# Designed miniproteins, single chains, continued (3), part 65

Each design is a single chain, and the fold is of that chain. pLDDT is the mean over its residues in the fold that is shown.

## One batch from the design tools (miniprotein)

Design m10241
Fold by ESMFold2-Fast:
Structure m10241 (fold): chain A 61 residues (1-61)
Amino acid sequence: SELDKLRKERKRLMDEISGLLDQLAKASPEDVPAVRAELDRKAGELQEKLKQIRALEGLPP
């Protein structure tokens, strides 16, 4: 189902964000901007997936 697909995508994004947070903690100063930009992008994707899941579950965003 679409809901199952979105839940799997949510879990994958959460796992990716966790990995990026670990990278950010270990990053050199010159690498921080790139890691942070990727983290911000993934966080935005996660927020959109959460909104879509809530909508399909009949919950307010």
Scores: mean pLDDT 84

Design m10242
Fold by ESMFold2-Fast:
Structure m10242 (fold): chain A 51 residues (1-51)
Amino acid sequence: KLTDAINSAVTGETLRQLVLAKNEYLNTTDPKKQEEYLKKLDELVEFNKKL
């Protein structure tokens, strides 16, 4: 299905962004930046739920 192909492509990009955000979260010691990265991870998880 065309929709399946689109969802696969979108999921791949979401996973890429998730990995980047996770790495930033793990490498930062600034609590404000940690909160920003956690918020970004939550946004990506929420986006993935809509797929």
Scores: mean pLDDT 69

Design m10243
Fold by ESMFold2-Fast:
Structure m10243 (fold): chain A 66 residues (1-66)
Amino acid sequence: AKALLSYADHNGDGTISEEELKNLLKLFDRDGDGKLSEAELQEFIDRLDKDGDGTISEAELKELLS
């Protein structure tokens, strides 16, 4: 979890861009034998991006990953 958050939070400002989140989910999809469809990835991103501003807070990501 800690290492995963470090990969997503390159800026160290507690925010994660939508692009960084997509890359993280693609990596997760590889481990899941491609079980995450594009539609499932989009739903996951939409749930995290409540503000619709294309950024995800570290707090929101932690809540999801915990």
Scores: mean pLDDT 59

Design m10244
Fold by ESMFold2-Fast:
Structure m10244 (fold): chain A 65 residues (1-65)
Amino acid sequence: SGVEEIEKHPLDPVKNFSEEDIEEYLRSQGFSDEEVEEALKIARENGYELSVGEIITLLEVKKLK
C-alpha cells in the first residue's frame, strides 16, 4: 500500500468485534480450526486489545517453535 505505513486488517482492533466475526475472518484468511481456537485464546488472554496482525504474528511464532 502506498498510502499507509502499516497494512490495516478489517477487524482491527479486535475488541470492536465479536468472537464469531474474528473466527470468520481468520478462516477466510486460510487459518485452520486449531489456529482459530489458538487465536481466540490469545485475544482473550490479552483482553481483546491486540490487533489481528499481532495475533497472526503470535500464531506464526508458535508454529516456528
Scores: mean pLDDT 72

Design m10245
Fold by ESMFold2-Fast:
Structure m10245 (fold): chain A 76 residues (1-76)
Amino acid sequence: SLSEALYQAGIEAIKNGDYESAEGSARRLRVLAKELGKEKEGEEMYKKTIEALKKGDKEEAIKHIEELKKVVEEAK
């Protein structure tokens, strides 16, 4: 699925320290959440992911991008 592909790309980017690509993946997952009627929940998880990336906290970023993916999957 698109959400699975975006999530996997985001995780790989986080692990590699490519925070620009990780932010891109999280942003696209946020857009999918909005399209599925989960704009508020998607925005909250997106903001937590970006905050973790700003701190360089890879474990926290992985946790929140996984939560963002789950928002998308549960909405479908």
Scores: mean pLDDT 86

Design m10246
Fold by ESMFold2-Fast:
Structure m10246 (fold): chain A 65 residues (1-65)
Amino acid sequence: MAEEKTLIKTRRVPRDADVDAVAQELIDELKEEAKKNGWEVVDFSVHVVPAGDEVLVTAVATFKK
């Protein structure tokens, strides 16, 4: 079987930011990275965690090499 690889991207944004738009940007960046490397996307997950005056938006993608 082909090797799998997981990439994680996190962005800190103000609490009043459009979290859905930020999550979509991170997903698009991960898709572009996959396309650049010739990897196939197997899974995506997004986690949103409040952190004081900010929100941490984390996108996790698993790719098939």
Scores: mean pLDDT 79

Design m10247
Fold by ESMFold2-Fast:
Structure m10247 (fold): chain A 89 residues (1-89)
Amino acid sequence: LKEDAEKALKRFEENLKLLPELKEKAEAMDEKEKEEWRKRLEEEARLAEEAGLEKLAERLREILENSKSPAEMFEAVVEIQRELLEEIA
């Protein structure tokens, strides 16, 4: 469990570094790329829950349910992952 939590946090840190680039890329994304990112966020939420990061998992699911577009999802994820990064720094 501890090792899984550590892997999940490290993965979120890596995603955090990529998210600014993804935000710019979101304007050029086609429907297939948008669907792939939605699935990726669903997996991140599941991994966070398995790692015991329930609040992060709930927030990611809320984004998936309430966001109308992948661009909105990317912006919200950046903010959530920033908070997580500050806690593990």
Scores: mean pLDDT 67

Design m10248
Fold by ESMFold2-Fast:
Structure m10248 (fold): chain A 76 residues (1-76)
Amino acid sequence: SEAEEEKKGKEEAEFLTKIENDPNDPEIVRELSEILGVSESTIRSMSAKEREDLYLEHLAKKNAKEGEIRGEIPLG
């Protein structure tokens, strides 16, 4: 196993969990804003589901670019 890749997947899953369970966390809002290139106001106006969907799309694009296949998906 690859420790760096395992850590990345774990942090991605944890971030998604935080989006779902703590939508008012300013750090989550800010980080998501920076990752997705949208304003914090836009993120705050979205439901947790919408934020999750955008983050998942971002992760899918990143993972496709890296060309990595581990056999496990952070979400499933």
Scores: mean pLDDT 69

Design m10249
Fold by ESMFold2-Fast:
Structure m10249 (fold): chain A 99 residues (1-99)
Amino acid sequence: SLREELIEIARKVLKEAGLDEKYAPFVAEFVLYVLENPDKTPLELLLHIPEIETRARSFPDLKPVPLKDLLDLIYEIQKYEGSLEERVKIVVDFLKKHK
């Protein structure tokens, strides 16, 4: 399934970034949720982050993040025309900056 593929990609990218692989389900569900909801605005998607955390059964330990940075992250993933691995890298880079 796409979810299983995204989890395996997320584990690899997190490991290569020096982050804890336990965040892989969260990264995968986040990317999947954005891709499954192409008609939603970044703000509407942001309001569903608690649902994504619940589905992933994973909560990333992040520093307080400015609203603009979260909206920019969602917009970047939503508008990206590349591979699943590149979308996963966008989320992992964001986690690395806000850890």
Scores: mean pLDDT 76

Design m10250
Fold by ESMFold2-Fast:
Structure m10250 (fold): chain A 83 residues (1-83)
Amino acid sequence: NSDLELAKSYLSLAVSSYKSGNFELAVKYFILAVDHLQKSGDDSLLDDLTKFYYRLYLDVCAQSEEACDKFIGRLNIKLAKIK
């Protein structure tokens, strides 16, 4: 399942970007991971994505309201389909 493998790869990139303090890239790769997980029809990464989402959410929303709004707006549509 190539979409599941892409979701794993993008989640790894999101985590690496987050650890380096690049929250813009972390958000970008996280949204891509969610999109590919949804296309895979597999929920095996859902717990890992949810845990990372809360961590990323806290830091992005502490950085700026604009970054927070963009993150929530893009992710809310994707997560509604997975939940």
Scores: mean pLDDT 76

Design m10251
Fold by ESMFold2-Fast:
Structure m10251 (fold): chain A 78 residues (1-78)
Amino acid sequence: ASREQKEAAVEVMLEELRELGVSEETLEELRKLAEEMIEKGASADEILREMALFAVKKKAVTIDEAQLIALKAKEVVD
């Protein structure tokens, strides 16, 4: 996936999380995590997986919600 495709997938994931009521503070932490991973050359799958795990760890979403959102965001790069 291109950098542009990775960034688009991250934005889709952040928007879905915002719609579920995730705080702007947590969304900003997720954005920073994603930007760092993109700079390190991580794949879209790795970025979305780590974002999902972080959101679950913060108790912002359930495991099932995080997994569905990550799959939806991945459609941007597939």
Scores: mean pLDDT 83

Design m10252
Fold by ESMFold2-Fast:
Structure m10252 (fold): chain A 60 residues (1-60)
Amino acid sequence: MSPEEAREAAAKLPPEVRAAVERTVRSLLESGMEVTKEDVLSAAAGLGEEAREAARRALE
């Protein structure tokens, strides 16, 4: 996905989930890696199933 799509999805999330997703996206972009929807979901999943579901809905 594009960096803009990842930032838009993160902006729809609660502050704690957004911070985790933004950290993961920044790390991947600084490493020259592509950001995927799975990366966003995995970052949110670290905060619990409700956070993962919120991220899944934000990516719709």
Scores: mean pLDDT 80

Design m10253
Fold by ESMFold2-Fast:
Structure m10253 (fold): chain A 95 residues (1-95)
Amino acid sequence: VEEEIKKLGEETIKLLRELADAVRSGDQERVEKIVEELNKIAVRLDELGKVASPELRKKIADMIALLGVAVLAYVTGTLTPENAERLAKEFEKIL
């Protein structure tokens, strides 16, 4: 569980940085694909949270909350390269 959470966190950081680049370049297809991948990670984290220890469950909840910020920014049309990069840095702090 812990190793999978770490791997999903590292993948999320990479995807958030790629999301910043895609938004900056105006590549809407790439933005949509990355957001879809972030949603899949959030679903997997939620599943892991059901069997995790209380400490890991809190970490998973924090990760899901940050993913939710990225997805909400996309849905509301407020996603910027700057906020995607900030979310990647916040993810680094909780790993």
Scores: mean pLDDT 84

Design m10254
Fold by ESMFold2-Fast:
Structure m10254 (fold): chain A 62 residues (1-62)
Amino acid sequence: GAEEAARLAERGARAGAEGGGGTGGSVSDYQAVKEGATPEQAARAVERGGGPEAGAASRLYA
């Protein structure tokens, strides 16, 4: 659900920030969210390394 996606997105963003980077697909991840990806797909994309997009995903699906 949206709440689960928001939690995963926030966690992914924090993990990305603490890791000091590790994303090569943040742009494509953001495009997936923008194209109407499900909240779960958005959360998974953030977990893979879309840290800064977590805020956008959370706002779209919260």
Scores: mean pLDDT 52

Design m10255
Fold by ESMFold2-Fast:
Structure m10255 (fold): chain A 90 residues (1-90)
Amino acid sequence: MIAEEAREKYRRARELAEKGIDHEEVRRLTAELLAYVVAEAERRGLLTEEEIALLSPEVLAAREEVRATHSDEEIREAAEALLEADRELE
């Protein structure tokens, strides 16, 4: 399930960040996870084109991939799961 996969990646990114190791992997995972949240915010009309243009190239590429490979429902489920995981882990 997409939500469970996103939650697992978020947990892994947090663990690596807390240990201060694999900074490149943390950056990559963070961009992938942020892409779901950005795609959902864009779907809801919460982001302007100017705000989207300010995102890093990695997040922009991940956002295009997420939108191309996932349904609106899957993106929403992943974004909600990530927000819930962030709330639980601070």
Scores: mean pLDDT 75

Design m10256
Fold by ESMFold2-Fast:
Formats: sequence, structure tokens, C-alpha cells
Structure m10256 (fold): chain A 82 residues (1-82)
Amino acid sequence: MVLSPEQREQARELLIQDLLALGEQLKDASKEEIIEEVRRLAESALRLGLSREDVREALREAAEQSKNEKVREALLEVAEEV
């Protein structure tokens, strides 16, 4: 399915919010557990019609907004895999 530019921007903003919420919920989890759950969100976003570049940008933006080092590293690691 092809998303309009407006739909893509809204979906990216929602993904960033979901990633930040996930990072806060999993701040005490292992880096490996955070990576696994972040991968699940990224895969879901791709299935909804976001491009790999949109997902990478959302992951990097969420990493920049995260204050937790482990969460930032996990988000950036998944961004490199997308």
C-alpha cells in the first residue's frame, strides 16, 4: 500500500512515540531484549507501508531523544540493520 506524504509523516511520528514509550518501559531490560522489541516495531511499521528509510529516520530520531544510553545503542543498532 502506498501512503501519502501526510500519512507517512503521521506514521513516522507515531513510530517515534512508540519507540520512546518502549524504551522507557524496557529501560531496565537487557540490551538484547530492547533490540528484539525494537525490531518488532520496525517490522510492523514496514508492514504498514513505511519505507526502510522512514523507519531508519524514526529510529535515529528516537535515539536522539532518548536519555538512556542502553536504549540509544539498541535503537541505533536496529537502524543499521534496517
Scores: mean pLDDT 84

Design m10257
Fold by ESMFold2-Fast:
Structure m10257 (fold): chain A 66 residues (1-66)
Amino acid sequence: MAEEVRKIILESSDSPVAKALATAVAQAVEQGRFDLAKELVQTGYDTGSISKEAAEKALKLIEEAK
């Protein structure tokens, strides 16, 4: 699941910001910090670092992990 979220974000953008965000979100999921993981994905979308489709897919996957 953490690896799947990382993949979704990286498929959206190859930018250094997107790569850092993908790692941070995956680590938050691995640690069971799902609220932090959702906040990081939302911030990435709001700043334009993640596409809407990638953000929606990542958020859905994180919610299913609860």
Scores: mean pLDDT 80

Design m10258
Fold by ESMFold2-Fast:
Structure m10258 (fold): chain A 97 residues (1-97)
Amino acid sequence: VGELLKKMLRNRREHFIEKIKKKDHQGALQEIELLTAHVVDMASLEGLPEAVLQEIAEIGLRAAKDIAKALNQGNYQEAIKIFDKMVEEIERLIEEA
C-alpha cells in the first residue's frame, strides 16, 4: 500500500506539472481534487479513522485554495511547492495513523 500510494502521488505530481506547463489552471486544480479523493478512498479502504479521512480532505482543500492563488499570480514555482507540502503532510498523517 505505501509503495502504491507513493507511485500514485508521483504520477499525480507529473500530471499537475503538465497542466501548469499548458497554463491549464482549472485542470491543475482538478488534479488536486482527484488526488485528494483517491487518497481518502485508499485510506478508507485501509480502515483509517474518520478523523484522519476528514483531515486529508481539509489538507487537500487548503492546498487547492493556496495553489489557485499562486496560479492566478503566475507563481508556478510556489504552486508546485504548495503541492509538494500537501503531499508531505498527507504522507505523514497516514504514517502516523
Scores: mean pLDDT 85

Design m10259
Fold by ESMFold2-Fast:
Structure m10259 (fold): chain A 77 residues (1-77)
Amino acid sequence: SKEKELINELLEYLREVDPEGAERIEQLAKNATEEDLPKIAEVARELAKRHPEKGDEIESLALQAAYGLYKLKKEEE
């Protein structure tokens, strides 16, 4: 599906920048409930802090990937 393809592209980009951060985003998103969404936002901000030259872009992309994964999980459950 296009949704899975887009999410995979975002995750691949994040892995090029920060493979550990990308893995953490994936793990959190796959196990997240609505109550865990703030944790995803905090991890995205921490990832952005590690890459200050692209901070806002990295934070935005990490959030998009995480929420996309969360949405796909919810639709499959």
Scores: mean pLDDT 76

Design m10260
Fold by ESMFold2-Fast:
Structure m10260 (fold): chain A 55 residues (1-55)
Amino acid sequence: MDRRAIERLGREFGLSPRQIIDIVRAVREGVPVRTLGFAAGLSEGQIRRIVREAE
């Protein structure tokens, strides 16, 4: 997991680094991107971008 990307994404989306890590882990565990987007106030595209860039 890219720490610099996590910090940048946290700043961009108003989330803590821990919240970014939790999103990536939840997607890996099979939680639907739509569910995570709704919970975080983000679009599915934003969640997919977080996962792509944090790896």
Scores: mean pLDDT 82

Design m10261
Fold by ESMFold2-Fast:
Structure m10261 (fold): chain A 68 residues (1-68)
Amino acid sequence: PPKVLSDEELIEAATKLGLSFYEDLVARGVPAERALAIAVAWLRQLMTSENVPEAIIDAAIARFKEAA
C-alpha cells in the first residue's frame, strides 16, 4: 500500500488538487458555481475510490469550498 499521509496532509493535498481542477474549469469558461460542483463531485469520487474515510473526504471538500 502507499505511504500513509496524516489527515491534515491528505486534506491539504486534496484541497490543492481540487483548487487546481476548479481553476482549470473556470479558465475553460465553465461558470464558477458549476465548476465548484464538478470539482466537489470529482474530489469525492477520487477519494472514495482510494478508500479515504468519509470524515476526511467531508473535511477536504469543506476546506476546498472555503478556499475556492
Scores: mean pLDDT 81

Design m10262
Fold by ESMFold2-Fast:
Structure m10262 (fold): chain A 102 residues (1-102)
Amino acid sequence: MAPAARAQAEFARIGAPPLEVEGGATGTAEARVRKDGVESTLRLDRPAAGRASLELVVKAPGREVRYRVSGDDTAGGSASESYAVYEDGELVDEVSASTTGT
């Protein structure tokens, strides 16, 4: 299963609060929402035009889900995506994917 699809399914399963982030400018943006003991933290970093990374961390009692995406148009189009799940601090599930421009 693709990392994004696996992350969406897990976020829905644990009741992760929705997050909205607006952006088009360079810089760093962070959003944090907490609901029913579940905390969602989104970090967006755009150091230059054509370069961006996003990390979403969802923390629930005894469980942490991390989803990361990065893209770089300055290198001819590269992207990476990763998903990891921790239970009581131990890694229990992990999926990653990457593409590079030719």
Scores: mean pLDDT 68

Design m10263
Fold by ESMFold2-Fast:
Structure m10263 (fold): chain A 62 residues (1-62)
Amino acid sequence: GATASAVASTLSSKLGVPASLVLDVLSDLSKLSTNGKSHAASVLADESGVPASTILAALDSV
């Protein structure tokens, strides 16, 4: 898989949110197991206006 920094850069570019925000959310994901992805997707969807399903697909691709 990609590094957290590479994932954050890709999602930041795709979602229009700062990479630092994406990194912060992804650092929480590392502590929350499988449910962390859904939580991260919900937070990023709320911040960016991108559908959570799109964010989940992006997270699963990396």
Scores: mean pLDDT 70

Design m10264
Fold by ESMFold2-Fast:
Structure m10264 (fold): chain A 59 residues (1-59)
Amino acid sequence: MVVEDADAESAAEAAEKAKAKVVVLTARDGSGARGENPTPEQTARAAEALDAVRVEALP
């Protein structure tokens, strides 16, 4: 779960990209693909904010 490493550092980024962040958290629950779907734009933006750490690196 790389998001836990970036979670504290990217608290502000999470506020800006709440959808991109929540998608990873929802994926952990097993409903990520059904609950919502991250757009390529959101995923790219999250990766930029996470300093090359991809938010979708988990699923």
Scores: mean pLDDT 42

Design m10265
Fold by ESMFold2-Fast:
Structure m10265 (fold): chain A 106 residues (1-106)
Amino acid sequence: MDALILELEILLGMLRILRGLIKLLKEFDETIRNQIIALLQEAIALLQQLRALTDDPAVRAALAAQIARLQAAIAAIQNATTADQLLAATDAGIDAIDAAIAVARA
């Protein structure tokens, strides 16, 4: 479990760097968008592994909710046409991963 949480924290660090680049550049960058999508897809895979390792139904349900939020964030990023839309969707993904880490540590 700790190794999966560490991998999620590393992904969060990468997402925060990319978020900072979007905010600095103030332009829509397709390469940055595609990298964020890939990181969020990896986060979903890690959360699915965490969910499989837990026997607590409340934790399992909470992780499922954050996976759904990440899926929605990916859809929003795929539909983003502006830097502001990409930033907002990236923030939603970061918040979902932060919430999932908090649940997994409980």
Scores: mean pLDDT 87

Design m10266
Fold by ESMFold2-Fast:
Order: structure tokens, then C-alpha cells, then sequence
Structure m10266 (fold): chain A 78 residues (1-78)
């Protein structure tokens, strides 16, 4: 059950990431749009982590770890 929930969340986050990339490409890679889309994605991850904190602390920690990794990758791209 837990593995299926994690897989569903992963696929949903991947689709949201793909949508973010499409928005950036449509803007002609505008730096302001890139920053705004990155912030929205991070906020979404934090919201999911908070919702999971009460019912599934392990999944919440996993989502927070993914947010940290995303921030690190954003620094590397700079």
C-alpha cells in the first residue's frame, strides 16, 4: 500500500515538473518565469509534506528530502 502511494506521488510530481518545463519553454526561458515556477514547485512539495506529516511521517520526510535535492540542483544550474 505505502509503495503504491509513493509511486502515485512520484508520477504526479513528475507530471507537475514536466508542466513547469513546458511553461518555461513557452516563456522563452524568461528568468523571472523560471524562478516563479521553481518556487511554486517547492511550495507544492512543502504542502504535500505537511499534509502527510500526521498520517505518514516517513513519506513526509521523503518529500522534504526531495525538496532539498531540488534546491541543490537549482544551485548547480546557476
Amino acid sequence: LLEKVVEILRKRLEQELLQMRQQILQSGRDPQVIQQQRERYLERLEEIARELEKTDPEASELIRRLAEEFRRQAEELA
Scores: mean pLDDT 69

Design m10267
Fold by ESMFold2-Fast:
Structure m10267 (fold): chain A 76 residues (1-76)
Amino acid sequence: SLEEALKKLEEAEELIKKGEPEKAAELLQSVVDEFPEELKNPEVRERFLKLVEKLGRHPAAEPLEPTAVRLINEES
């Protein structure tokens, strides 16, 4: 559901703030796997992309890059 996807994104943001980027990346990957349709929602998509950007060049973000690129291209 949209609410569950947004809740997981909020949890991922808190993990980034706590300095747990690997756990944040795992949670973001679970959003991709469990909520692919919810990622088409502009609010979910924007929050997901901002969190991937906050992870930046961290190695844990590498599996998320293909999804982030796809979402950016779909927004363009």
Scores: mean pLDDT 76

Design m10268
Fold by ESMFold2-Fast:
Structure m10268 (fold): chain A 73 residues (1-73)
Amino acid sequence: SKLEEAEKKLRELKKELEELIKNGEITQEKFNELMAQIQELLATIDAIDRERAEKLAKELEPILEKAGEILLG
């Protein structure tokens, strides 16, 4: 499902940010900013009903793909 794909992508981005900060490839300020955004999205998905979460996940798909390219490219 799009919800499962979005949750997986958010968790992958979180893990990648942790590696970037560990390797000194990102500032603490930028890490905190991006981590807060990921945590807020995960909390939002968890707080809303499944139908709304699925709709949100579909809307987030292109945004998460671009975020992954920016962070990992």
Scores: mean pLDDT 78

Design m10269
Fold by ESMFold2-Fast:
Structure m10269 (fold): chain A 57 residues (1-57)
Amino acid sequence: GDREGAEAGRRAAIEAIAAGASASEAGKVNYDTGLAAGGSPRAAEDGAVLGVIEGLG
């Protein structure tokens, strides 16, 4: 569901940033992964923002 999608997306964004992706690229990976894991578009978008912030900090 939304929680599992957000967690999966957040992890993917952190890993993407660690691999050298830009914030924009990591946000896209987070969003797509969150949707694939069963999150709604709104939950995936929220997760993308939080995941990029966490990956950069």
Scores: mean pLDDT 73

Design m10270
Fold by ESMFold2-Fast:
Structure m10270 (fold): chain A 77 residues (1-77)
Amino acid sequence: SLDELRAEFERLAEELERLMARLATQGRVDIAQEFGRRLKELEARLEEALRRGDLEAATAVVQEIRELKEEALKELS
């Protein structure tokens, strides 16, 4: 459902924000800021998908934030 996709996105966004904070703490502020910009773009796309009731578009955005989180984890390795 769209409500489940919103909740999953919000959970992943919180996790990504914690990873961004860790990158910033390690002095990698530019990389953390880039992840922040990409997260903001995904948030805008999710809100548009939810506004239109577009389950497929919302699902794609949730998949993209999962991939973005994996990229952030890789940067911490």
Scores: mean pLDDT 89

Design m10271
Fold by ESMFold2-Fast:
Structure m10271 (fold): chain A 68 residues (1-68)
Amino acid sequence: MSLMEKTKRRIERIVKENSDPEKMRAEIRRLLMETADELVDQGYSLDEVSRTVQELSDYAQRLLEKHL
């Protein structure tokens, strides 16, 4: 499973396990920062990291809108 797919599954769990939208947003933000750091550590370029984080952020926003 790719890091992107792993992160999407973690976003899904955060939304499922939390009832407070503020906590969901805070945990997702932390996860996205953690994922960005992991990608940088793995040798991805800043442009690749930026695109991946943006795709994950967009995915998270769509899930939050669906559950809120």
Scores: mean pLDDT 81

Design m10272
Fold by ESMFold2-Fast:
Structure m10272 (fold): chain A 74 residues (1-74)
Amino acid sequence: SMLSDEEIRELAEEEVAKIPGLSEEEKRKITEALSKVVRDFIEDDKLSKEAAKTMIRSMAKIMAEDAKKEAALA
């Protein structure tokens, strides 16, 4: 069976929570963006469940660094 929207969000929240230096608002924004991207790939039948989990772990860090850079420029 496919990962549910709730399972995707929970995995994204868990991985984002491990990243230091983020505000609560930044964590929420990254979690929502990451969850949406992963859901879109799964919906298009482009990713297996295992690939989706790996993508969540890898992208959480990249999205966090991008959010920190944007915050520093604002």
Scores: mean pLDDT 75

Design m10273
Fold by ESMFold2-Fast:
Structure m10273 (fold): chain A 70 residues (1-70)
Amino acid sequence: SDEIKEIQKEIIELESEAAMYRMLAWMYKKAYDKTGNPADKAKAEEAEAKMKELEAKRQELLKKLQALQT
């Protein structure tokens, strides 16, 4: 259905955005490990928090998709 297709599209978009924040969190954590700069630690934690927020939204959409298909 069109509703299922729209949900699938939103899931892919959330996955892509979460992957970007996962990479940013890794990069800033790696920078912090080398330099001890607290700003890099803060940026890593912010990116990780955003990633978790996006993953939570993705999980809600997956549950909705399962209810529509199963």
Scores: mean pLDDT 88

Design m10274
Fold by ESMFold2-Fast:
Structure m10274 (fold): chain A 106 residues (1-106)
Amino acid sequence: KIKELEELIKKYEKEIEEYLEELKLPEELKKALLEWFKEKAKEELEKAKETKDYEEAKFRIGLLHFATLVAALEAAINKLSAEEVIALAEELYRGWQEGLERAEAS
């Protein structure tokens, strides 16, 4: 299961890299988004090793993938800076996580 998560992260990393290239984003933005995704995905992977909740980790890594793509598209359209695009990706991911936690708690 850990190997499946590691392979999923690699797959999403490749898909992100290809998408960022297609959007013709500046190198600084491509690097910032890719590094943000890799760092956050690694955090979810380490958490899964401790909790053994591999399905939750897989889902959250999927949310990270989607947040990265949405932030990248917004950056391409609105010419966001590296700081702005990372802040947007983080806000999207956090918002989706909080929404899910609230739905489960309520």
Scores: mean pLDDT 81

Design m10275
Fold by ESMFold2-Fast:
Order: sequence, then C-alpha cells, then structure tokens
Structure m10275 (fold): chain A 81 residues (1-81)
Amino acid sequence: SPEQQRELAEVQARYEQLLAKVDAVVKARNASEAQKQQLRDLLDKIAGLEIAAVLQPERREEYLEQARRALAELEALLAKL
C-alpha cells in the first residue's frame, strides 16, 4: 500500500541518518571493539529487515515493526556512548 511504502521509506531514511551518526560517535567517543561490534550487529539486523520487508510483502508489517524496535535499540546504545 502507499502507507507501507511510506513506512519503508521512513525506516530507510532513519537507518541512513543513524549510520552516519554511528560513524561520527564511534570516532568521537573512541568506542571499544565490543561496542563497535554491537553497533554493527544492529545495523546489519536493520538492513536485513528492510530487505525482508521488500521481498516478503505478506510479512512486511511484522518486519517494519522489528526494524523500528531495532532502530530504537541502536539510538539508545548510541546515547550511552
């Protein structure tokens, strides 16, 4: 639907913004290897959920909800650095 296409675009835009923020914060805060790995795992998870939402439209809402939760986890983790 047009609404789901918009939601997918919003998730993608938020991911791109956070990806740029992750790089900046990691450098500024001298993040540990463990912290870098946690951030990488969350970014990979979100990217995979976006792909799944495109490839399986019947499960798209489920994947978008999971992506939104993972984005919130990423933001919370960045705030703690």
Scores: mean pLDDT 86

Design m10276
Fold by ESMFold2-Fast:
Structure m10276 (fold): chain A 65 residues (1-65)
Amino acid sequence: MEEAKAAAERVLALEPEARERLRASPDFSEEHVERLERLVEVYRRLLELDSLEEMEAYARELEAE
């Protein structure tokens, strides 16, 4: 589980770079920014969870939306 949290933290640390790359893209759109913001929220929530079971429950909750 520690490895999954470390990966999520690394993804969050790369968010500013990912945002800049999206803005530089010739096919950039507001939908891409919205998707990135949702991914950041998901990873932030995953870092608060202590077990794989809780993470899977949260992922299912998000997919139900």
Scores: mean pLDDT 66

Design m10277
Fold by ESMFold2-Fast:
Structure m10277 (fold): chain A 73 residues (1-73)
Amino acid sequence: MKPGELKVRSEHQRETEEIVKKILEKLNEIVEELTGKKFDEPVDLTSLPPEVRAEVLKRVEEYEEELLKEAAK
């Protein structure tokens, strides 16, 4: 890592926090859609059935990829 990392990390941390917020909101939305349970806070994925967890993670990964593609432009 180079000495200029701190500045880059500061900007990246703000962007990452924003992305994480969006991902968590999307995750709760997907879990609600798949399980029929409404969540106001991030759900613990380890408590979900493996089948549901795999689907949630897949959709979240797709959403994350789209956000990262937009951020890269």
Scores: mean pLDDT 66

